# Designed miniproteins, single chains, part 43

Each design is a single chain, and the fold is of that chain. pLDDT is the mean over its residues in the fold that is shown.

## One batch from the design tools (miniprotein)

Design m1558
Fold by ESMFold2-Fast:
Structure m1558 (fold): chain A 60 residues (1-60)
Amino acid sequence: MPLSKEELIKRAKAIKEKYPELKEDADKVIEAVKKGDIKTAQKLLDEMEDKITAIVLAQH
């Protein structure tokens, strides 16, 4: 079930607001969506979600 262009952009924007260290990664997702490369945008978003999990797990 692929995400829509709108949902991909919305998630990327939410992530860069909460995790400024991931701003560049989030901007790449938005660029891929604007280019029409939804598969690349989804892959970049998945990679960014993995980074968020690592950040959360490393917090103490």
Scores: mean pLDDT 79

Design m1559
Fold by ESMFold2-Fast:
Order: C-alpha cells, then sequence, then structure tokens
Structure m1559 (fold): chain A 57 residues (1-57)
C-alpha cells in the first residue's frame, strides 16, 4: 500500500540521513496532521517508533 511505501521511504531516509529523517517526521505531523491521523493505527505506531529511534541523534 501507499502507507507501506511511505514507511519504506522514511526508513531509507533515516538510514541515509537520520537528522533529516527526524525533521521530516516532525514536519509531516505538524504540516499534515489530517494525513497522519488518516493512517492505519499499525502504520502510525511504526512511524512513531521510527521517529523515536532517530530522534536521539
Amino acid sequence: SHDEEVLKNLEELAEKDPEKARGVFRATREAAPLYYDSLPEEIRKKLLELEKKYDNE
């Protein structure tokens, strides 16, 4: 699904540039809260875990 593709892209970005990935995670939640809220709960949990993992440098 598109949500799975988004997760894959964010995971690749997090591996290549963790600091930019962290910024993208925050910006996505702040700039597109409706999109974030529309994600399935399982996908949202995975995104939050990924953000938390790469938030601490």
Scores: mean pLDDT 66

Design m1560
Fold by ESMFold2-Fast:
Structure m1560 (fold): chain A 60 residues (1-60)
Amino acid sequence: SSETKKQVESIVKTLETAAKLGELDPERAKRLQEEIRKLVEQGYSPEEAAYLAAQRVLEE
C-alpha cells in the first residue's frame, strides 16, 4: 500500500541520516535497508521488518 511504502521510505531516510552523521556504518545502513525491503516484500509490517533486520545485521 502507499502507506507501507511511505513508512519504508521514512525508515530508509533515518538510516541514511545516521550514516551521514557517523552514527552508523554506511555499508551496514545499506544492508539494513535491503533486509527491511526484503522482509516487507515477504509480508512483514515496516516496524516488524526494521526490528528483524536490526537483529540480523547486529549479529554480524
Scores: mean pLDDT 79

Design m1561
Fold by ESMFold2-Fast:
Parts: C-alpha cells; sequence; structure tokens
Structure m1561 (fold): chain A 98 residues (1-98)
C-alpha cells in the first residue's frame, strides 16, 4: 500500500485497512490452529503462534496511533508509521511517499 501526500483522512483509511488485515490474519491463524489441533507439527504450531503474537502486537500499535490521530500532526504520524514499517516485518508492504 502506498500513501501519496499523507493527510489525516488517508492515514485513518490506511490504519483501518491495516488493522482489518491484521485481524483477518489473526482469525485465519486461530481457525487453522483449531482445525488442525493435534495434527499440527511443532514447528508449524510455533510459526503460527509467532505470527499471531506479531500480528496482535502490530494491531495494538496501530490502534494506539489511530487513537491519537486527531491530536497529533500529520508529520509526527508519518514518522511513527515509518518506524513501525521498519521495525515490524508484517507491515513491509506499506509505503509512505514523502
Amino acid sequence: MTISEPNKENLKKMLNEQMERLQEEIDRIEAEMKAQGLKLADERAKELYDRQVAAEATLISLSSLLAIIDKTSVEDLVEELKKMVETQPILSDVKIEE
């Protein structure tokens, strides 16, 4: 996802879209774990758990940013998002144009 000329409306839309994708990923992981149960190999179970933890942590971070969006400048929001993209591989497809 690419954001050109970031503003509060474009940032709100992006945050909501990313949060929705992360929730869908969490739901998918939980469904796979529930469906496979004892048939999951230990390495696969660890992979799913690690992905769920990363998705939940990212979702919390994005939710926190959305909560302050109306109280924070667009420049500060863009800076925080760039840091999240750099530190959280799950957001690697997010691009913000300066």
Scores: mean pLDDT 75

Design m1562
Fold by ESMFold2-Fast:
Structure m1562 (fold): chain A 55 residues (1-55)
Amino acid sequence: GAAEKEALAEEADRLGALAAVRGDRELAQRSKELYIEAGFSEEHAERAAEAAVAA
């Protein structure tokens, strides 16, 4: 449901922020996967992951 998608997106944001702080590409990839599970498009997930690692 919407609450589950929101929780996944918030977890994706959290992992993305952590990836940015640590420079951790694997965490950025996991963040992208969680965005896709939350129902966002692959394009949105890719853009969010790229923003998180400042690349």
Scores: mean pLDDT 74

Design m1563
Fold by ESMFold2-Fast:
Structure m1563 (fold): chain A 74 residues (1-74)
Amino acid sequence: SEEEKFLEEVERFIKVAEAWLATQPDAPELRAELARVRKLYEEFKKNPSDELREQLKAEVERLGRLLDEWARKN
């Protein structure tokens, strides 16, 4: 299903971000945002809704931009 594909993509994003951030000692704000994304992901898995899906999409996209920006500057 589309929801299963979305969940797989988000889980992959989280795992890649976690692995990369583990190599970055001084990124507490990025770790906090990743934790928020993880929490939304777990909530969405338990109770899928259009609202949670859009929130999760927005937070994943935002974190992706923050990670890219941080990597470029550091």
Scores: mean pLDDT 84

Design m1564
Fold by ESMFold2-Fast:
Structure m1564 (fold): chain A 72 residues (1-72)
Amino acid sequence: MVEELKKIREELEKEVSPRTAEAITKAAMGLLNGLSEEEVKKIALDLGLSEEEAEEVVERAKKIVKELLEKL
């Protein structure tokens, strides 16, 4: 896991459940590695999140990725 994503996960765990924080972190890593939004949504669903929760995970992950890419 990239060190920055580990710290993001730790901060997310203060605001959301550990499962949701893991889903957001994995989705962000997937997007950074070239996965589609549909593929990262599938990651959230496979972690046991609902369809609605998975959409929120994708949205949060996209925001994190955009912020990280703007620094590069």
Scores: mean pLDDT 78

Design m1565
Fold by ESMFold2-Fast:
Structure m1565 (fold): chain A 56 residues (1-56)
Amino acid sequence: SKEEREEIAKEIAEKLIEIGDEIDAAIKKARELREKEGLSGLEAFRRALKELGLEG
C-alpha cells in the first residue's frame, strides 16, 4: 500500500543518515591518517574503518 511504501521510505532515509554519519567520521579519520602517515587514500580509509570499528 501507499502507507507501507511511505514507512519503508522513512526507514531507508533514517538508515542513510546513520550510514552518512559513519562515512563522514571515517573520511575525517582517513584524511588525518593520510596526512600524518603518508598512506594512500585506500589504505587510510581502511585503517580509519578499522580504528572506528566500522570494518564489518
Scores: mean pLDDT 78

Design m1566
Fold by ESMFold2-Fast:
Structure m1566 (fold): chain A 59 residues (1-59)
Amino acid sequence: MEEELKRLIEEAEKAEAAGDYETAAQHFRKAGELAAQLGDMERAVELYQKALEAEKKAA
């Protein structure tokens, strides 16, 4: 699961670099949900905030 979380964050960062903010938001949101499932609520909140910022840029 930690490896999956790391991959989701990497994919989100790649999407941001490519200007694909919609895809970045989806990956950050999924990463945040996974972090919450692992009990890491601080990281989950940070990832969810990144997803919201990416969604704002996509709009």
Scores: mean pLDDT 81

Design m1567
Fold by ESMFold2-Fast:
Structure m1567 (fold): chain A 66 residues (1-66)
Amino acid sequence: SEEEVARLREKVDEAEARLRAGELSLSEALALLQEANDLTRQYPDNEEVRELTQRAARLLRELLAR
């Protein structure tokens, strides 16, 4: 639903802010990516969900690069 996509966007936005503050854990980033992948399976043609999943994956890569 549009509400589920909006909630995922808010979670990704919050996670990006927490990464900038040095507060985002690896387990939190992984959990967010798993949630985004679950939503991508429900809405495979939703471009916004695909973009949010890519953003979540980027957060995980940034944490792993440190």
Scores: mean pLDDT 85

Design m1569
Fold by ESMFold2-Fast:
Structure m1569 (fold): chain A 112 residues (1-112)
Amino acid sequence: MTPAEEEARELGEGVRAGLLYAARHPERAREIIDALAGAYRAGALALGGSPGIELAGRRLVEGVREVMELDREVGEYAAERLIEALREVAEASPAIRPYAERTIEELREVVE
């Protein structure tokens, strides 16, 4: 695994773990999810247009899907905030845009 792929894996796994933690703490979920969305946005921009962005996106979708099964309201809020972060990433970086748009579509399917 390249260093960039390793960093992308760690970013994706970290966000997924944080989303599951948010589902277990519904009273703090919005605050936790807002922080995770900001962390993902910053990490995705730092990784640039590498294939690692796609892997991080898959981990986001997995995390939101798992949270939707545990707490639908928390999962829907997570999807909304992550979609907003992904839109900002897509607007800021044309190289990341195709991966961000694909992840947005997958997140929309999870909440529908």
Scores: mean pLDDT 81

Design m1570
Fold by ESMFold2-Fast:
Structure m1570 (fold): chain A 73 residues (1-73)
Amino acid sequence: MAEEELEKVRKALEEELRKEREELAENKERVLLSEEEARERLLRFLEEKAEKENLKAGAELFREELEKAEAEG
């Protein structure tokens, strides 16, 4: 029961992290923009990244708890 729950959560976290990495990669490979437009997009990206970091920080804490439980069992 608990292990099944952990596997589902683990897969969900991996999918979310994968999506985040893809978004970061897309930002690096985006089409060339004017310097002003690039700065505006960077500011928006940093703002969105800050929001995602709040979620990621929570996910990291939860992942560490799961890893401890898995290591013990």
Scores: mean pLDDT 63

Design m1571
Fold by ESMFold2-Fast:
Structure m1571 (fold): chain A 60 residues (1-60)
Amino acid sequence: IEELIKEYNEKRDKELEPLLEEIKKAIEEGKYEEAREYVKKYEEKLEELGDKFVEELEKL
């Protein structure tokens, strides 16, 4: 179970970190519409990873 937690934390960091950087860049450039779209992608990805994690826990 600790291995599953580590795997999903690692996936979150690797998959979400690029999106956070895009959000930061868009905000710094005043591109708030683009920033909002990256935030939506971030939320969708976070939910997807969370759902997969719950599914793996249910198999235990």
Scores: mean pLDDT 79

Design m1572
Fold by ESMFold2-Fast:
Structure m1572 (fold): chain A 71 residues (1-71)
Amino acid sequence: AELLRAVLTFRDDGSIALEAELSAPLAVGETASGEGTLRFTYRGEPREAPARVTLRQTADGLAVESLDVLA
C-alpha cells in the first residue's frame, strides 16, 4: 500500500483546509478513508479540528465522497 497525502481546500481564500493521509493508489470506483486536521476560522479565531475524509477514485481523478468533523 502507498501513502497519499490529500490536501483539500474548500474556499478560495484558504480559510478551510484539510490535510489527511490515505492509502493509494486506488482503482476507478474504489474508496479510501483517512483522518487528518481540518483548519478553519470560527467567530474570527483560527481553529483546528480532527476530521475524517473519504475519497473515491473516478476516471477524472479523486472525488470527495464524505467529510466528517470529529470535534
Scores: mean pLDDT 65

Design m1573
Fold by ESMFold2-Fast:
Structure m1573 (fold): chain A 86 residues (1-86)
Amino acid sequence: MVERLKALTPEQRRRVAEALRAMADSVEKDSGDTKLAEVLRQVADAVEAGDPEKAVEIIRKGLTPEEAERFLSLLEGLADQAAAEA
């Protein structure tokens, strides 16, 4: 995961961060899950800043191990999507 995020350009990292922030807004509005929304926003900030190690740390500290694994898989998918769209 960390190496995948490190390989992204600043523009691609910004796209990933925008997607995460949009998800945070949706989660907060639809489910009222402010904890998950806050984790999504903190991860977005770390990804945009080019600090993938901090992004992974936020996920692992803010979520259960099972939730963290699911979130890391989602983040990998978003990184792959950003890389594919030039």
Scores: mean pLDDT 79

Design m1574
Fold by ESMFold2-Fast:
Structure m1574 (fold): chain A 60 residues (1-60)
Amino acid sequence: LTPEEERAAARDFIERRALNLLKQGKSVEEVRKHAREMARQLGLTDEEADEAIERAVKKA
């Protein structure tokens, strides 16, 4: 995988996890904290995590 493909996959992973947590009844604040933690572990920025959460919220 290219670095760009890895970053895209990581963002998609965070979005899907965020959506699942929202469907389980977690608050947006709780999901945001978890997503930012995952983003740091995956080498993503907090901004990328926030964008993934916004997309998940729109789908929830």
Scores: mean pLDDT 80

Design m1575
Fold by ESMFold2-Fast:
Structure m1575 (fold): chain A 70 residues (1-70)
Amino acid sequence: SKIEEAKKIVEKEKQKLIELGVPEELAEEIGRLALEGAELLIAGKLTEEERKELMERLKELGLEAEEQIK
């Protein structure tokens, strides 16, 4: 299923972040938001506004993760 594929991708990317030195809690939050967005998209419930808000939040967390790597 598409949800199972999304979950697998999110888990794989989360593990990569942890291996790069991102704190587990931060990697889990990034994964949670990514999966939430994917589930809404698959269900056809993700509005353009919700997509923009999720992407902006993911960018913020991504920058925080980048700071943790160095």
Scores: mean pLDDT 80

Design m1576
Fold by ESMFold2-Fast:
Structure m1576 (fold): chain A 56 residues (1-56)
Amino acid sequence: SLVDRALAGLRELAAVVPDRGFVRAFADREIAELSPLVSPAELAALRAEADRIVEE
C-alpha cells in the first residue's frame, strides 16, 4: 500500500539520517501528501507509526 511504502522509506531515512528534526519534517510532509489519498484509519495508523519511527 502507499502507507506501507511511505513507512518503509521513512524507516530507511531514519536509519541513515541522524537529524531527528529533518526526519520529523520529512514524515510530516509525507503524511500531508498522503492524507487525501488514504482512509482516515490508514492516516491514523501512518501518523502513529511515523511518530514511533522518529522517536526511536
Scores: mean pLDDT 81

Design m1577
Fold by ESMFold2-Fast:
Structure m1577 (fold): chain A 60 residues (1-60)
Amino acid sequence: AFVLKIETPSAELAEKLAEKLNKEFPDVKATAEGNTLTLESTGDVRRHIAAALRAIGEAL
């Protein structure tokens, strides 16, 4: 299992990213708590982390 916590500049951005990641990556649980985005995965986290970071960069 892997857990990654990412601080976002806004709670709205964290929520949007959590929704997008839950939709795109079935082996990941993405949770938004205020400005913090928490990713939990038991699958191929290496691929998922790269995609998540790209999505965050595009949203900024």
Scores: mean pLDDT 72

Design m1578
Fold by ESMFold2-Fast:
Structure m1578 (fold): chain A 93 residues (1-93)
Amino acid sequence: MTKEEVIEEAKKIIERAKELIKEAEKLLEEGVISEETKEKIIELCEKAIELAKKAIELAKKGEIEKAKKCLLEAEEELGLAEIIVALERIEAR
């Protein structure tokens, strides 16, 4: 993975996390999820954003292997948030 590829993937994670935060806010407004569930989703998304930002910083410094590890951790946190949203949507149907 190149520096440019790490930065591109990190930016995609940040965008996905921001959209998921908006979706969680809408799901709370619609009564699909609890405030506690919304807070858990936002916490996971914010953690993913911070890890993705750290990956960008490390990639810019040439620390590609460390950047890749942060990117993987960011993807894991975001994936967990996405699973929570998907499960809540199924339970609401």
Scores: mean pLDDT 86

Design m1579
Fold by ESMFold2-Fast:
Structure m1579 (fold): chain A 98 residues (1-98)
Amino acid sequence: MDDLLAQLRDTVEALKKAVENGDKETAIKLAREALSLGEQLFGAAMEAHDADALREVSTLLREVAEILEKAGIDPELAKQLRNFATQAEEAADRIAAR
């Protein structure tokens, strides 16, 4: 899980640089990679009952969505990222309530 979280953080930082450089194709590729990493992390965190990991996934995917929205890049992908971030936060809240 920690290795996947580190990969997701690195992907978010690479995405910021791609957007700053105007590299739209790389930004879309990195955003899709972030979603894939988020899905893998969600599964692992749910099995581990790790609310903190789910909250970090939510925060990072929401940041990716905001980066895409502000840059006007792939609105549908931004929406998918935002929806998944919400699901991760809701899952974290359910685990923390028990």
Scores: mean pLDDT 86

Design m1580
Fold by ESMFold2-Fast:
Structure m1580 (fold): chain A 85 residues (1-85)
Amino acid sequence: SKELKKAEEYIKKAKELLKKGKYEEAAEELLKALKYLMKATENKELLLKLIGLMLRLIGRALDGESLEPVLEELEELLEEVKKEL
């Protein structure tokens, strides 16, 4: 889907930004990826997990905490959404 493709593009950009230590920009790209991944799925359980991850992303970004755990969980949820298709 168009939404899934956009989510993958934003995840890839977030990975590159995290490797460069650009954490604020990485957080913005992770947030965009989450929004598109939420649009890509009709699965209520996956939607709840994505919402929970979005809240954790916002909390970690506001507190200046590492975003790598958010990226890891987002990649796992991306693969789960792909398995629906």
Scores: mean pLDDT 86

Design m1581
Fold by ESMFold2-Fast:
Structure m1581 (fold): chain A 59 residues (1-59)
Amino acid sequence: MQEEIEEAVKRAEELAKRAGELLKQARESSPEEKGELWKQMNEVMKEAAEELEKYRELE
C-alpha cells in the first residue's frame, strides 16, 4: 500500500519533469517540430494525471 503510493507519486514527478523538458525543447524548436513535441507533452501529461489518480484512489 504505502510503497504503491510512493511509487505512483515518484512516477508522476518523473513524468512532470519530462513534460517540462519537452516544453523547453518546444520553445526552442522549429514550428514543424513543435507539433510533434506538443503531442508528446500531452501524452506525458495524460500519464502523469493517471498516476496521480491512482494515488488519490489509494488514499
Scores: mean pLDDT 74

Design m1582
Fold by ESMFold2-Fast:
Structure m1582 (fold): chain A 64 residues (1-64)
Amino acid sequence: LSSEKIEALTIALLMIEEGVSPEEVIEHLVKQGYSEELARKIVEAAEAIAAGDYEKAAKLVKEI
């Protein structure tokens, strides 16, 4: 993972933990210059981390 992708994942995780919807987090990342596909993968990884599903999170992180 690049430092920029780690930062994006951290922001996504914080937003999800604050109660922001996954769709709104995707829109935020796209507005920051990430592709929709990459933004969706980052958000799915963040949701897996927030849910405590670290096996799923590890698989998703490899796709980023």
Scores: mean pLDDT 82

Design m1583
Fold by ESMFold2-Fast:
Structure m1583 (fold): chain A 86 residues (1-86)
Amino acid sequence: SMEELEEFKERVVKAAREALEGLRKWAETQDLSEEERERLERALERVEEAIKKLEEAPLEKEKLEAAFKELQEAVGALQAVLAEVL
């Protein structure tokens, strides 16, 4: 139903934004090289862009699934960067 799609979208967007904000605050406290910081910032930017795409996605199952997959891929890329800089 549209209500279930809206609830899913709102829940995922909220959780992702809260996680991104926490991680950005954490990153500001880290002593990273210039190259490591640039790499981390690019990965964080990709996640923010994916969140925005999900937030802007119409309440259609296929379009929400596509946007959610893009967010999952962006998060995976961020996790890879975190593993390299930590």
Scores: mean pLDDT 85

Design m1584
Fold by ESMFold2-Fast:
Structure m1584 (fold): chain A 60 residues (1-60)
Amino acid sequence: MIIAIAKKDIEKQSEEGLSLKKGDELEVLEIIDGAFVKVKSLKTGEEGIVPTEFLELKEV
C-alpha cells in the first residue's frame, strides 16, 4: 500500500481537490498523468486529487 503524507497545510486547489493539514496521512488510490495522484484521507475518508509535490510518498 502506498501512503502519502502532506508536507504542509494545503488549501483545496480545485473542486476535485482536497484541503489537507501538514502531517495528514492519505492512501494513494490512483496515479494520474503528470504530477497528480488520487488519494483518500485516512482521517475523513474524503477522496480527491492532490499534486504529488505537496506529498511525501512511502510504501508500507
Scores: mean pLDDT 77

Design m1585
Fold by ESMFold2-Fast:
Structure m1585 (fold): chain A 61 residues (1-61)
Amino acid sequence: NAVSRIVGHVIAGIGYELEGKFDEAAKHYEEAAQLARESGLPDDFIERLTKKAEELKKKAE
């Protein structure tokens, strides 16, 4: 289901971040945010995931 997929992407994002693979980590957080939006989850939650992805993209530069 959507919640399990969102959790899976967040865990993958954390894993890639620990490996210093910030672009891959950002993609996983972006996918989690998109799934959360499609699932009608709170805007604050979606915004936190989106902000985390943006921060990681800046680190990938």
Scores: mean pLDDT 85

Design m1586
Fold by ESMFold2-Fast:
Structure m1586 (fold): chain A 85 residues (1-85)
Amino acid sequence: MSLLEKALEYYEEAIRIYLEGGDLKKAAELYEKAADLYLKVGDLDTAKRLYLVARRMYEELAKKGDKEAGKKAEEIQKKLDEIDK
């Protein structure tokens, strides 16, 4: 399986979980994994878009008291900063 095929799988699963009103943290993790794979294949625009979605989801979880999610949002921000350099 190609990295792009795996990225699409993670992205589609993340959308499915979100639309079903499921586990927001799992959706955020899958958006991040998809973004990591798009970054690896050099699709920076798609990687940035998916990182922004994941960061927003982690920030919402952090506001609800999930300190681990807050740390994840910070890690994603660092990845975004590296792409923009």
Scores: mean pLDDT 82

Design m1587
Fold by ESMFold2-Fast:
Structure m1587 (fold): chain A 77 residues (1-77)
Amino acid sequence: SDNLQNAKFGVARAKELYAQGKYEEAAKDAEAAGRLAPNSKVGAEGYRIAAEAYKKLGKEEEAEKFERLAEQSEKKV
């Protein structure tokens, strides 16, 4: 579906942004990608990148939230 393809592009972009140290943009793009495909491996990867980016931003509660969403997404595929 278009949502799954858009989620794949979002994950790829979030990884690039994270590698560049652009953690706020990486978190937002990764979160959006996770929401587009929330019960898929791609969505789980998006949520994991969001969690890692939020940790870099010192936002531990947001990081824990997205770690839980990633685990839930993986269990539903």
Scores: mean pLDDT 86

Design m1588
Fold by ESMFold2-Fast:
Structure m1588 (fold): chain A 68 residues (1-68)
Amino acid sequence: AEKLYEQGKEAYEAGDYEKAIELYKEAIAKDPDFAEAWENLAKIYGELGDDISEALYRMAASVNKLAA
């Protein structure tokens, strides 16, 4: 999960938001408790103007941090 998250960060830094989203989603599929991946998905969707997806992933990140 951490390696996929790192690859997602590299894609995000390269401006490839589509690839970053896919890599973060895959990281979450491997480890749903990976709060950082949920946070970065929320951030990307917020930057893309998808307020609903941003809010959903932000809440998921908060729940995962609280549960950890």
Scores: mean pLDDT 74

Design m1589
Fold by ESMFold2-Fast:
Structure m1589 (fold): chain A 71 residues (1-71)
Amino acid sequence: MTLEEFIEKKLEEARELIRKGREEKDPRLAKKAKELAELLLEMAKNLKLPKEYLEKFEEAIKEAERVLEEL
């Protein structure tokens, strides 16, 4: 698995947790998604990944926060 493949897989995991948290109204899933997305954002910054990846993780964090605020 390449670093890029790993990052894409983890981003999809975060998005799935956000979706399930919203559907199931489970704040634990939304919180887990936020923590995962925040970790990925820090990794991306440290690795100096393209802006597109940083934006995707920031969007995931905001979406998870929005779900948590709605619950």
Scores: mean pLDDT 81

Design m1590
Fold by ESMFold2-Fast:
Structure m1590 (fold): chain A 75 residues (1-75)
Amino acid sequence: LTPADLGTIHAKLKAYDTDGDGTITVEQLRDVLRSLGLNPSEEELEAIKKEVDVDGDGKVNITAFLAKLSAQIRP
């Protein structure tokens, strides 16, 4: 995962956030990752959901998800 990929992910996630509330579903996250050539396993999706799902109802906070990815690519 590169900073350029992170920017692309952010742009795609914003496109799925039609309500402008900063959240998307886990299914929408899966679609974004697949569009980038990434095929996350169910285990990886569950780990992401658990880390960034604020309400426990399958909604992912975009800012929290991007912060998580950014932290993984920094030394």
Scores: mean pLDDT 70

Design m1591
Fold by ESMFold2-Fast:
Structure m1591 (fold): chain A 66 residues (1-66)
Amino acid sequence: MSREEIEKILDLMGVPEELSRREAVAVISYITGVPKSEVAKLLRERGLPERLTRDQVVDVIQELQK
């Protein structure tokens, strides 16, 4: 899935410019179908902060859509 396609989905879902890690886990899990526990581990392993940007969320979704 392209970055543009993911951004359109985020816009349709009303996702804000900045998300808490918990909100990001829920959004990423919903779009990718990956369990929330696995998404949470991935975000922690990548050292992502408690507040994530939409761009960081898009990057994670692209990696999981391989």
Scores: mean pLDDT 82

Design m1592
Fold by ESMFold2-Fast:
Structure m1592 (fold): chain A 75 residues (1-75)
Amino acid sequence: MLEKQAEIFKELADKYEELGNYERAAKYYVQAADIYERLGKLDEAKEFYTRAADYYEKAGNVELAQEYRKRAEEL
């Protein structure tokens, strides 16, 4: 089920965040956000795209940080 897959990606993102691997954390937050967006759960999608942007910024990936901040703002 898609909602369960989003939960798994969130748990993976949280784990990589704890390990200090911000780029992988951001990637998994994006995957969770994409699923929530497809489910019409726009508040959750916005939250996780924003988190992904924050972690891409921490990883030094300014381009992807700007991309996902924009996507969150457009929801």
Scores: mean pLDDT 86

Design m1593
Fold by ESMFold2-Fast:
Structure m1593 (fold): chain A 85 residues (1-85)
Amino acid sequence: MSPLQLMSEGRYEEAVKLYEKRIEENPEDAEAWNFLGDAYWLLGKREKAIEAYEKALELDPEFARARANLERVKAGEPPPEMFLK
């Protein structure tokens, strides 16, 4: 839970690095791609967030959380406080 703890503490750049490492070790981890999207969205990196969520959905087309977050990012919505607990 270390990268999720970093996100709850606002340490998004460090969370990105941990999720990138997780993806290097398991590139088919749809959940890691979704969390990477969350971290990019919190950093305001909209295009990178979209790419990460799209990759999560490519790996798991039924990933409801990634789909919902992708739609919110595309609509220009700010990241929800629920990412922070």
Scores: mean pLDDT 78

Design m1594
Fold by ESMFold2-Fast:
Structure m1594 (fold): chain A 81 residues (1-81)
Amino acid sequence: SAELEALLQELQRLLVLLQDALAAGDLPTARKHRAELERVLAELRRLSETLPPEQRARMDRGLASLEATLAQQEAEIAARE
């Protein structure tokens, strides 16, 4: 669906912005983008309940990637404090 494509594009953009903020040492901006990613995650979880099995599997893979990135971001912020 167009909504899923838009959310996945938003995920990719936010992941790049988060990585850029971390590379720049801009922790407030990194936290902001992490919070935005969590909101997108919530939207994807809501939509996953209505998806066919094959699309849900793709969603699960995307969510796993996002969770790994958010965990890495938390570890990097903690290491800089």
Scores: mean pLDDT 79

Design m1595
Fold by ESMFold2-Fast:
Structure m1595 (fold): chain A 100 residues (1-100)
Amino acid sequence: DAEKYTELAIEYYNKDKYAEAAEYALKALEIDPKNERALRLLLGSLKELSTEVEDEEIREKVLELLKKAQEALEKGDYEKAFELAKEAYELLVEAGILKK
């Protein structure tokens, strides 16, 4: 149930546990890719996690992807927003900030 994963993402986000918040938001979006609440939680969590990236080039790439994802979301393009957010998620996995 996408709603249970969204609720877990909210709980972790409110506890400043952004890696867990991003993981559960991603799980919610794999079930319901048009879940705007989960998408906003994913984008917000990934933005917070981007501050932990020591490599400036990777950090800038993540921030640019998140900016484009936010623009797509504001235009109602949930598919594009989610694809861009997944690309940012993968870069944070490569940077050692998120787990596979």
Scores: mean pLDDT 88

